# Designed miniproteins, single chains, continued (3), part 65

Each design is a single chain, and the fold is of that chain. pLDDT is the mean over its residues in the fold that is shown.

## One batch from the design tools (miniprotein)

Design m10145
Fold by ESMFold2-Fast:
Structure m10145 (fold): chain A 60 residues (1-60)
Amino acid sequence: MEEELERLRRELAEYLSEGTSVSPEYFEKLLKEMGVTKEELEELLKELKEYKEKVKEKKE
């Protein structure tokens, strides 16, 4: 896929999964590069947050 959103989604997944793998500044940089709106970013963050919760469930 040529869309940078997929890469951003992976970066967000790493950030949320590890808690602080990627700095917030790094995300801001990616957001500007991809021209992603706050709404789009918020949707991605919410989706990844739910994914993180699901992964945490597997631990326990």
Scores: mean pLDDT 61

Design m10146
Fold by ESMFold2-Fast:
Structure m10146 (fold): chain A 109 residues (1-109)
Amino acid sequence: MVKLTQSPASLTALPGETVVITATASEDVNGQIAWYQQKPGEPPRLLIKNASERAKGVSPRFQGSGSGKNYTLTITSVQPEDTAVYYAAALSSDPISFGQGTQLTVVAP
């Protein structure tokens, strides 16, 4: 079973900043990483699959990268609407392994 560790556990950003969230897998997952966004009061939304492939309808501000054991989600020009918990998922694991999540809070002035 693959273990995913996300960093940081939580962060606060101002609108327009760039945010980087990392996920480290306990073993090589061959790019089979997805990133999900769970907004308050909304169902989880797929953002990125296969480490770097952005899902349809997802803003180009969301970018995935990485290989082997180390993966990143980068959010550029963050907006208040990006306030959510972000989860990495190892799709090669059975059952699918999720990271513990990263809480992003974007402070609107």
Scores: mean pLDDT 85

Design m10147
Fold by ESMFold2-Fast:
Structure m10147 (fold): chain A 102 residues (1-102)
Amino acid sequence: GLYKPAAVSPALTEKLFEAARNGDEVEVSRLLREGADVNAQDADGKTALDLAAENGHLGVVKLLLEAGADPSLVSSSASAKVKGLIEQVLSELPAVPAPKVQ
């Protein structure tokens, strides 16, 4: 859907951060399915994408990006390594070709 409601349980968001930090791909997938906000920020301004990339969990980074995680929301304090890892995963995702105009 084009519109995502902002009403997400804080407990789902907290579990998403812990799963992303631990590299638990199964738990990340489950939490996203349950409606966890993929773009939510913790008290430090970090997203689940930031936490997964910081800990080198490529599988979780890929899952979050496929679920619509916005890499521009990665914290301003994120290292060049975190940003480079996110960009590498993005380069591996298939780009859809531009639709043919009638």
Scores: mean pLDDT 71

Design m10148
Fold by ESMFold2-Fast:
Structure m10148 (fold): chain A 62 residues (1-62)
Amino acid sequence: TLFGAAALGRVDEVKKLIEEGADVNARNIDGLTPLLVARRLGHEEVVKILEENGADPEARPR
């Protein structure tokens, strides 16, 4: 999933999932977006790719 790729820092997998139509602003059961997951785990390159593809950099958990 996009969340799993973001959590593992898998840049190429994140790009592939976005190309396949994954919603970069989707929220998981914990209310986290892929951007929040990547940011919490320090995956800076994944954060940048998600932001370039329309992720909200100010997104917060709900």
Scores: mean pLDDT 76

Design m10149
Fold by ESMFold2-Fast:
Order: structure tokens, then C-alpha cells, then sequence
Structure m10149 (fold): chain A 60 residues (1-60)
């Protein structure tokens, strides 16, 4: 099944490929990108982009 995560804090996108998230948003993890970032999809908005690993917690 999908790998789900929850945003543990707000994160504001710093580039066009980043995903802005709010604390408590549920995300689907799509890809691991190095040690510090995920590519994730917001289940609220359907948007995808890079999120820092420290801003989310895996829940699935």
C-alpha cells in the first residue's frame, strides 16, 4: 500500500519543485531523494514536490 506520512511542522516551499505543507497534513511518500528530502504528494491538495525529512513523520 502507499507509504503515508504526517507533517510535524509547517514548511514553506523555497523553490518551484518544493511542496508547501502545514502541520498535520497527510502526505503520500513517492520517492526518497538523498538523505534529507522526500518527494511527497499532499492528499489535501494533490500537489507533489520536495519536502525535508525533518518536517514529516512516517505513519504507515
Amino acid sequence: GPVLAVATKDYEAKSENDLSIKKGEVLEILLEVGEHYWVAKSLKTGKTGFVPKEAVEIIS
Scores: mean pLDDT 84

Design m10150
Fold by ESMFold2-Fast:
Structure m10150 (fold): chain A 128 residues (1-128)
Amino acid sequence: MSREELGQRLLGAAALGDLERVRELLAQGADVNAQDEVYGYTPLHLAAENGYLEIVELLLKAGADVNAQDSVYGNTPLHLAAENGHLEIVELLLKAGADVNAKDKYGRTPLDLAIENGHEEIAELLKK
């Protein structure tokens, strides 16, 4: 299987929350920073968006780019975790060096998305 095929399978496994499949694909040399063809989402974007804490931990240990931006909206994994209310994932991404000041294509930070979506505890965590 090519590295490109492994990367596409890794994106699918991360989107589905299949921790064992993510682990296996990474062991086979899948690109941890593979991007989907539509939005440019990485496995870390998909795991963070969907609240898959253990997959986020595994991807970060495998060298995932914590500050990767998608190709359409400019969202980082931190934007998606904050927007969707995944507090423990926000904490993990911050510990991994996520840029709290990253702006999407609309000029919104992860803090802006947490406030807009009513995630008060995440908003307090993201304030300087």
Scores: mean pLDDT 91

Design m10151
Fold by ESMFold2-Fast:
Structure m10151 (fold): chain A 59 residues (1-59)
Amino acid sequence: GELFRATKDFFHDAPSLLSFKKGDVLEVLREVSEGHYLMKSLKTGRTGLVGENLVEKIE
């Protein structure tokens, strides 16, 4: 899928949400709702929901 970079740290204990550090590369698996994507962390292999306001698209 498309690659995005985390623009800030985000940590949460909810299993539906993806936690990440600023600069982590995330792969889009699918769009779940407007502005929210199911993504996979390439660093950890974990998947979860990510808000688009927390990431930027890699060219």
Scores: mean pLDDT 82

Design m10152
Fold by ESMFold2-Fast:
Structure m10152 (fold): chain A 62 residues (1-62)
Amino acid sequence: MKLIVRAVADYEAKSPEELSFKKGDRLLVEEYDPETGLAKAKNLETGETGWVPIIYLELVEE
């Protein structure tokens, strides 16, 4: 799955597998794990990749 999403809040990674981001950052979601509620995403502003709690993301559509 490849979706462009936007962060709705700031988040600081709690482990090396997680992604840090700022409110308003655009992320490319590559994978989603429904059991953990985490998505594997790339922060398009920083180029970093990691797991992100899906509750901090919203779809960007037009």
Scores: mean pLDDT 78

Design m10153
Fold by ESMFold2-Fast:
Formats: sequence, structure tokens, C-alpha cells
Structure m10153 (fold): chain A 65 residues (1-65)
Amino acid sequence: MSEGERRAFEAIDKDGDGKISFEELRTFLRMLGREPTDAQIAEYDLDGDGYVDFAEFRQAFPQAG
């Protein structure tokens, strides 16, 4: 609900297709001082397609900033 969520997603979503890859999500979380495990990244991928959409991203982003 903060603008930070959308801006963070858009900064990661280079393709502008509404999806981000596991590597892009991991890189973003590391920029926030987090190092997610492969299992945690897999949890964000509820679609099972190797990408995380905005709804999943919002659940992973607890409004830190």
C-alpha cells in the first residue's frame, strides 16, 4: 500500500510484463539486507512458472520503507 511496493516491483521488472524472475527477486531482497534461501524464493512463486507476480511480491514486502 505504500508507493515503495510498486516502485520496488517496477525497478525489478525490467521487462514491464508484471513478472520478475527468481534472480531479480533475490537481488532485490539482498539490496534490502536480506538473503533468502532457494526454498524461500520458491515460496514466493505460487504460480510455479519461475516468476513472481505483483500479488506475490506484495506479500513478500512488509513495507520496510
Scores: mean pLDDT 68

Design m10154
Fold by ESMFold2-Fast:
Structure m10154 (fold): chain A 75 residues (1-75)
Amino acid sequence: LEALFKELDKDGDGVITAEELKEVLESLGEKLSDEEVKGLIALADGDGDGVIDFAEFKTVLSDPANHSKLKQLLL
């Protein structure tokens, strides 16, 4: 999962943006709406600035509300 985060973090600053997340999800064959991507980020992003660090990314992947959708994407 850290490898996936590093692919999302194209500039290597330790955070990912909504645009980066959407691009990777689309490359995996899942076309998400902007609202769906924003929803995932809002659940992880405690400060509301639209970026996710690695700890928040791990929390999103372990959250039962998001886990089933992300599991389908990763399989």
Scores: mean pLDDT 63

Design m10155
Fold by ESMFold2-Fast:
Structure m10155 (fold): chain A 86 residues (1-86)
Amino acid sequence: ALSPLDRALLEAARRGDAERVRELIAQGANVNARDVFLLTPLHLAAGRGHREVVEILLSNGNPDVDARGYRGLTPRELAESGFRIK
């Protein structure tokens, strides 16, 4: 089940809150956590153009850069497609 810590990381990545992302990773949040659309923090940050958050995630916790979320898109493909979750 998705923990409150993992949910907070997904939300911080979606918002582009780089400082909060750093804090949550330091607290042991799972950088490979998935939301209800199977999107990881890296999908949410990349899809919204939050470059600093993307760099933080790539530098910490060994995120799965090839993870396929909703519609089978990787974080890179999501960023290139302009897809957004509303």
Scores: mean pLDDT 78

Design m10156
Fold by ESMFold2-Fast:
Structure m10156 (fold): chain A 56 residues (1-56)
Amino acid sequence: SLPTLGQLVGQRLRRKRDEEGLTQRQAAERAGISQSTFSRYERGEVMPSPETLERL
């Protein structure tokens, strides 16, 4: 099946994080959010707000 929009966003966030050599914890700290929230974004469980995306 086709990925959901949330899953596509999550995959893009993971690629960006990998390119920057960051752990989920480090990426979350840079964005001012919890590691658990960042993990949920990467899994496509929750869509980040536009304001949060600006920090990611």
Scores: mean pLDDT 86

Design m10157
Fold by ESMFold2-Fast:
Structure m10157 (fold): chain A 150 residues (1-150)
Amino acid sequence: DRERVIELARKLIDFIMEVAGVSAEELRKAAEKLGTREDVLAAAKEATPLVQKAVQAVKLVEEGKYEEAAKILGVSVETAKKFYETYKEVLEKLEKEFPDELTPEVKKVLAIEISRYLTLGRKEEALIRAVATIMLTSGLSREELLELVK
């Protein structure tokens, strides 16, 4: 159902704006980088190894191996702990607000990219990957997604 897909994408855009404090202008700039199917797929391919590293760092923090987690993320121990706390909080919010609409894997990817936006720097790159994930999950084009940022 087209209407359900549009509503899901709108809710996800609203979620990112609320949870991460992302402006409509920042979302538009990220979406401008995703003008073709090839751009969206490239962002998704880049996200995969970064998500794997982030999941590894989360596990290391849970094991008390803070210095090892910080090395994997390329940040301080303080920042690695802040990333972990932010990731857990964002993931819990996604599980509560999108219990049936998103797969566990999509929730994990979005939680990681939002947490990277908030804590690890390279905000534009993290936001581009989050937007690409929304586009792939919803099937919306860049133009359709931009209509929801208003």
Scores: mean pLDDT 86

Design m10158
Fold by ESMFold2-Fast:
Structure m10158 (fold): chain A 66 residues (1-66)
Amino acid sequence: MTFGQKLRQLREERGLTQAELASAVGVSQRTISNYESNRVTPSLDTIQKIADALDVSVEDLLAALN
């Protein structure tokens, strides 16, 4: 599973839209879309915010990055 696929799955499991996740982590909806499509890799700070917003561990998100 790619990082983007895992991110989308976790977001959908929480019932969040891309816009809602974007607001929670302080980025644009386009940025979340780019992360989910694997066009852009988030910074470590952004991964930490995403993990917090989705109530998952940072380690679980980092394990999806190669």
Scores: mean pLDDT 80

Design m10159
Fold by ESMFold2-Fast:
Structure m10159 (fold): chain A 59 residues (1-59)
Amino acid sequence: MEEAVAVSPAPATGPDDLSLLPGDRVLIEEEVDDDWVRARSLKTGREGLVPKSALEVVA
């Protein structure tokens, strides 16, 4: 699993989406498709779908 930081807002648009603010850290659990990942918030423990364009992987 990869750790990433939100670099842009990711408002939840559906019931399975994870809402993120810039600076929020997540674990990327799985790539769902070319545009979306399943991630878990390290602050809240919530899991959901996040657009890949909103995240930067932390090395």
Scores: mean pLDDT 76

Design m10160
Fold by ESMFold2-Fast:
Structure m10160 (fold): chain A 157 residues (1-157)
Amino acid sequence: DDDIKDNLLYGGKKALENLSRRISSLQKELQSLADQARELLSQGGTDLSPEVLALLQESLSLVDQTLDKLKTMIDLINKTIKDLKFAKEAHEAAKDAADLARQASQSLRAAARLVAASTSEVAHQLADVLDNMASILDEISSLAEEAAGVLEGIERL
């Protein structure tokens, strides 16, 4: 029944519109928290061991990579809504974004635990920001995985 295929495609596009909007909101919140984390690091970085600083810098680099991949994914999702030829590229970008977000979340949680072990009040504030970023990245990863599933479904139609 052609109506079933058309209805599934319509539903998939509406799901992508919703996911794109939700992920865009979380991306902006993540960017704001990343900027706050860097500001706190500039104020209290000398209180952290070189090993903790290296892990934190690696974690923030993974966040930057995730933000870049999210921008690419959102652009490709929006293109897919207009033209299905982008569905494969959008699917690959969504899988990459989900994986990077999960890696960044895990790295930030490890960094937050080490930063929280410091006696500095600035370090405790930084650890809280890092934990908040990790929670947002967990939500982004889940939504990007959902987007990848929708895009795979569209590719198979």
Scores: mean pLDDT 89

Design m10161
Fold by ESMFold2-Fast:
Structure m10161 (fold): chain A 60 residues (1-60)
Amino acid sequence: GDIIVQALEDFEAKTPDELSFKKGEKLKVLARPDRHWWLVQSLETGKVGYVPAFKVRVIS
């Protein structure tokens, strides 16, 4: 099934490839190319981008 994560804190994107999110936001994991950056899709906006893995927790 899909891996869903929830944001532990706010994150502001520094590049166009990164996704900004707010604390508590739910994101679907699309890929995990390394341990530090995951490719996710916002369940609120549908936007896709890389996020720091340490700022999210798996909830499903």
Scores: mean pLDDT 86

Design m10162
Fold by ESMFold2-Fast:
Structure m10162 (fold): chain A 69 residues (1-69)
Amino acid sequence: LTQDEEGRTLLHIAAEEGDVELVEELLKKMKEAGLDINAKDNEGRTALDLAEENGHKEVVEILKKAGAK
C-alpha cells in the first residue's frame, strides 16, 4: 500500500477514521501481500496507535487480533 508524505499508509487513515470494514479489508490484503501492518508514520505511530488515540475500540480489537502493535 502507498504511504503519503507523512509516512501514513491507507491502514493508518482507516484506523484513524474508525472504518472497521476498510481496516478488515486492508489487513486481509496486506497479510496476503506480505506487507507490514506495523508500519510507522513519520511520528513513529502505527495504525494501532492512531486507533487507540481516537478511541476506536472495534478497530483496536481487530488490529490486535491481526498481530498489530
Scores: mean pLDDT 79

Design m10163
Fold by ESMFold2-Fast:
Structure m10163 (fold): chain A 82 residues (1-82)
Amino acid sequence: SENLKKARQALLNGNYDEAIKYAEEVIKEDPNNVRAYILLGEAYLRKGEYDKAIEWFKKALEIDPNNTVAKRLLELAEEKKK
């Protein structure tokens, strides 16, 4: 999707709030888009908002329980929270 590409580009450029906005738009269009939940988690993780990052990675795993990327990022976010 176009919004998913925009979210990825914003994340790469360090524009975390823009990445969050576009990823949220993707979820509104397709609530089962695991990639959008992971991007939201990554954006919050990079902002240091660990509780929000954990929430979004857990939601990704509700949709895709075997998603290796979401599992690794969830573990990282939980470690960062201390």
Scores: mean pLDDT 89

Design m10164
Fold by ESMFold2-Fast:
Structure m10164 (fold): chain A 60 residues (1-60)
Amino acid sequence: SPRIVEALYDYEALTPEELSFKKGDLLEILEEPKSPLWKARSLSTGEEGWVPKVALKEVK
């Protein structure tokens, strides 16, 4: 099953590999390495990139 998370706040990407998002955006988690960044896909735009995991909340 896809793992869906919600953005807790707005984020502006600092590098081309990162994903920008808005508070309340829904993201699908693609990769969860042991790092501060996880790979996600925006459900709003379809764009993929690395996002700070601390900005994310699991959708129940």
Scores: mean pLDDT 85

Design m10165
Fold by ESMFold2-Fast:
Formats: structure tokens, sequence, C-alpha cells
Structure m10165 (fold): chain A 59 residues (1-59)
């Protein structure tokens, strides 16, 4: 499982976007393009798009 941690806030701007707080961990499900990743929150189980710049890959 590829895991990343939010290093800055990721506010949801659309209905398919996932809101993250710094320190939240996510599973990377798909690297959609150069700017957006589709992830699953390990805290809430919700899935959505986040800017990859908000994330740091940890394991």
Amino acid sequence: MKVARAVRPAPATGPDDLSLLPGDEVEILEEVDENWWYVKSLKTGKEGYVPKSTLEVVS
C-alpha cells in the first residue's frame, strides 16, 4: 500500500475532492496526472482527489 501524509491543508473545492488537515494519512489509489492524486483517507475511509503538492509519500 502506498501511503502519503498531508504536509499542508487540502481544502475540498469540488464534490469529488477530499478535504485533508496536516498530518492526515492517505492511501494513494491512482496518480491521475502531474497535479492530482486520487487517494483514500486512512482516518475516515473517504476517497477523493487532492493536489499532490499537499502530500509527502511515507511508505
Scores: mean pLDDT 80

Design m10166
Fold by ESMFold2-Fast:
Structure m10166 (fold): chain A 60 residues (1-60)
Amino acid sequence: VEEENLEAAFKFFDKDGDGVISREELRAVLTAMGKEEDVDAVMARLDKDGDGVIDYEEFR
């Protein structure tokens, strides 16, 4: 997996430039990357706060 493509996808879906992705935006990123992973499983692994949003640091 190329980290450069992942970073570009993250920035594309970060509409406000806040460095935060919602659950729906994460689903879109995973789809764009061709990932077959369950969004719920990814959220559980990356979402340290349990708020249903992911910071760029958590996604990275």
Scores: mean pLDDT 65

Design m10167
Fold by ESMFold2-Fast:
Structure m10167 (fold): chain A 98 residues (1-98)
Amino acid sequence: GTPLHEAAAAGDLAGVEALLAAGADVNARDAEFGSTPLHLAAAAGHKEVVELLLKAGADVNARDDYGLTPFDIALIQGHKEVSEILLKNGAEGELVDL
């Protein structure tokens, strides 16, 4: 992934802020699963990083190579607060109708 993927997965809020200010692509997809930084922050439950990425223009409905959105991943991982933030920002997911 990009440095932004690494910072988002780690919950490094200051690192995410600095990389976005430097022009990092908020919607960059990694080579492993097509995950965006928002997918990785949601998977790890990093609420403040999720909010920052959304404010920076992250695609709340970006799909990885498995067709999963950040909302789907947050639900799978049990991160309720992150799931609620994503829903407030227009999240749709494959798991909503199960």
Scores: mean pLDDT 84

Design m10168
Fold by ESMFold2-Fast:
Structure m10168 (fold): chain A 109 residues (1-109)
Amino acid sequence: EYVFLPDTEETKGLTALDLAEAFGHTEIAELLRKNPEAENQPKNNNGFTPLHLAALFGHLEIVKLLLEAPKELLEEKDENGNTPFHYAALNGDLEKVKELIEEYEKKKK
């Protein structure tokens, strides 16, 4: 799936779950719904967090929302020892994900 949301008023205020459901990313949406108490930290059977899946599928808008979660999620390793950054690099989105993290850090600092 190769759809990116523009940074528009129509997409502001949506949660990661809202975006996952709107774009039919069923695996991400189910993971977030199944574990609402740990919505930014739940892992699937392969050790993927929602951030791993968003980075793997190139859903930068979902990555932006999930970066509001604890920073340690960026360092979470799946069962293969890969972080969300490994999947962002695989998709060629590493530069964009780094920019999103830098913006998040500036906002918090």
Scores: mean pLDDT 62

Design m10169
Fold by ESMFold2-Fast:
Structure m10169 (fold): chain A 60 residues (1-60)
Amino acid sequence: GNPLYRAIEDYEAKTPEELSFKKGDIIELLEKVNQDVWLGKNLKTGKIGYFPSRFLEKIE
């Protein structure tokens, strides 16, 4: 399946296309647009959107 990441800090979406999350939320990676911006799904909310990759850590 797609790689899973954990949010290390809260993030508030700046536009409707961006994903909000809370520290500890699990984000399924859908696409790495570039090194700084990823597309993912918040598994807690079911929402999909773009976010800064720096707020995530990889789950083993």
Scores: mean pLDDT 88

Design m10170
Fold by ESMFold2-Fast:
Structure m10170 (fold): chain A 75 residues (1-75)
Amino acid sequence: APVRLSPLEARVLMLLLDRGVASAAEIARALGVSQATVSRHLRRLEARGLVERVPGRGYRAAPVDEIAARLEAAY
């Protein structure tokens, strides 16, 4: 089955696709949520291969084709 995103997880992913790289703190400020909440969702998104850690800088979205494949189950 394709990965289901919560509304907040979808907003986090869209923000990273727009900005390229952002820290949990930057995402939290942009979305008006706590850094702890964002960090929890980023770990879930990372475990699902939808975002990647950038050492010393934060997170980036996975390649768009990989995101599409994970959200939409191919055959």
Scores: mean pLDDT 78

Design m10172
Fold by ESMFold2-Fast:
Structure m10172 (fold): chain A 70 residues (1-70)
Amino acid sequence: SELRKKLLELIGEILRLIGEILDLERELEEAEKKGDKERAEELRKEIKKLEEELKKKLKEMKELDEEIKK
């Protein structure tokens, strides 16, 4: 099924985004511990951008899952 293939690809993209967010959150924790406010602000902005992308992918996954269940 083409819809199932698209779902698996989308899951792969979601997992990659989660991995990137977790890596950046770790970098943010280190920047905060060092008192690097400029780096921490950059990392928060980057994390927010990836979280917005993740939200879009999760919505797409939900819509695709509903189509597969029809």
Scores: mean pLDDT 85

Design m10173
Fold by ESMFold2-Fast:
Structure m10173 (fold): chain A 95 residues (1-95)
Amino acid sequence: SLGQQLLAAAERGDLERVRELLAQGADVNAADGTGRTPLHLAAENGHLEIVELLLEAGADVNARDSFGRTPLDLARENGHEEIVELLLRAGADPS
């Protein structure tokens, strides 16, 4: 599905493929089998420009995976400080 392709592109850091898939109507809030969204995967892997693009496209900044983790939690755990700042500025709950 387009959602599965968007999840994979966000995880890999393929910015142009993320743009193409969103333009094709891929669900920006698509979730994998553990509830991880494209925003979770981009934040976990340090893909700043993809995080920016997903937030512009209306990604849920506070989405929780099956373990209760948000994109902010994953960015913090992986030391992606610029992404942490971006997510907080975009309305991420700091709790």
Scores: mean pLDDT 92

Design m10174
Fold by ESMFold2-Fast:
Structure m10174 (fold): chain A 120 residues (1-120)
Amino acid sequence: SLAEGADVNAKDENGETPLHKAAKEDDYEKVKELLENGADLLAKDKYGRTPLHLAAEYGQIGSFNVIVEAAEKEGILPELLAAKDKEGKTPLHLAEENGNETIAGALRKLAKENGVELKP
């Protein structure tokens, strides 16, 4: 459970929300809890990265799956897949650069199924 009085979307000195931190650490149970409490899937850190960017960069399969399922339910998955960081990189680009082939393969499939064209 979230602590009493916790702001689920509060940003730290790096612009990271609790959802960014849970995503990069593969704390998929915390990802679920934060999303149930209104965490913003499209929140950007100081580098323009969403929680999905961090799950893809760090190869966090559990967090990735929970984030994708929540984004589909909210109807924002195409927007989340197409989101670019300050270097113009999508989550797919970060997965590929970091050799996270399972996540990269899943992102390519999701992009095709959702009509999203992703830059390499």
Scores: mean pLDDT 85

Design m10175
Fold by ESMFold2-Fast:
Structure m10175 (fold): chain A 60 residues (1-60)
Amino acid sequence: MIVEAVEDYVAEKPEELSFKKGDILEVLEVFEDGKLLVKNLKTGKEGIVNSSYLKLIKEI
């Protein structure tokens, strides 16, 4: 599943991912509280993000 960041975020915890509005992220895993493990396709970095910052682009 491919998603797009709808706003900028700066990681506040070591497990979180920093991203910019318009970054394309691949969802690797979905957690129970609406958090996702994602990979930033531009940087190759992985981390936890809140699903409220994301919009769906492509289901795979």
Scores: mean pLDDT 80

Design m10176
Fold by ESMFold2-Fast:
Structure m10176 (fold): chain A 82 residues (1-82)
Amino acid sequence: MTWRATFSDGREATVEFYGNGALVTFSDGRVYFAERLEDPNEWRLTDTETGRRFLVRRTSENTVEVTDEETGESWTVTLEPV
């Protein structure tokens, strides 16, 4: 299942779900790996180049909040099925 993600700062990404994980590919080609956490509404997003981690929490059917685990900075993300 493929989703389009639009961040509150204007960045866009494609989300591809595979089994128990997802690949998040930004329009600039940067790739993040998402993995399920114990809460079904929570995922950890890891930058494949830097190893930086972000907490992703589903807030509704079509929105998530992404939080940088180092800085605490957060973005609202809108999800659309493709």
Scores: mean pLDDT 79

Design m10177
Fold by ESMFold2-Fast:
Structure m10177 (fold): chain A 60 residues (1-60)
Amino acid sequence: EEEELAFKFFDRDGDGTITKEELQRVAPAADVDAILKEADKDGNGTIDFEEFKEYIEKRR
């Protein structure tokens, strides 16, 4: 599985979270708001590794 590699690719700051701005930078044509709302369980506007992993596993 490639979840860790993908997460590190999106998390350019290396702080362990993916922000909406980082998502837009990597995938500007994607529906970032939809991704964030589905993956961000806490509604804090960021995606941590566990939320990202759940999102990827759901989308398989």
Scores: mean pLDDT 69

Design m10178
Fold by ESMFold2-Fast:
Structure m10178 (fold): chain A 59 residues (1-59)
Amino acid sequence: GKLVRALKDYTAVLPNELSIKKGDILEILKEVNDDWVLAKSLSTGEEGLVPVSYLEEVE
């Protein structure tokens, strides 16, 4: 899938969200809406929803 990098830290608020740290590389699995994507962390293998505004395209 599309690779993205976390621009800043995000702490999950809901159980279906993913916590990320600035500089983490993630794979977009699905675009859910304009504000949220389902992503997989390449460092941990964890999956969850992350805000699009926290991400920058790498590939």
Scores: mean pLDDT 84

Design m10179
Fold by ESMFold2-Fast:
Structure m10179 (fold): chain A 62 residues (1-62)
Amino acid sequence: MKAIAEAVRPSPRTGPDDLELRAGERVEIEEVDEKNNRVLARNLTTGERGWVPMSTLRIVEE
């Protein structure tokens, strides 16, 4: 089952592959890059996909 996480702080889009998040927005985690402490996620509010720092997210559902 894909995990759902909530942004505990905003994440700006700094590159073309980065996901922009506002605090409180929820994402579906698609892939985990443990070596770089980031995840590939889809913003459930905007539908956009991109990489976001793992430290930005709190898991709410698995």
Scores: mean pLDDT 79

Design m10180
Fold by ESMFold2-Fast:
Structure m10180 (fold): chain A 74 residues (1-74)
Amino acid sequence: PLLPKLSVKDFGKLLRAQRESLGLSQRELAERLGVSQATVSRIERGEVEPSEELLRRISVFLAEEFGLDPSLFE
């Protein structure tokens, strides 16, 4: 699942907002996603587009944390 309506910059802002709503630091989110904190920082700043695999992991993570069915994002 991709986010075709969001620019890399807008996706980064959305990810930051969701992470902050969960009370997570960039390091803690990185640990949950299996990536470096620098990768989370770059994505949140809109400097890089996440890979399809990382975007899938982010979607599943957010679905699980917000009580959504993860299958909606796969």
Scores: mean pLDDT 74

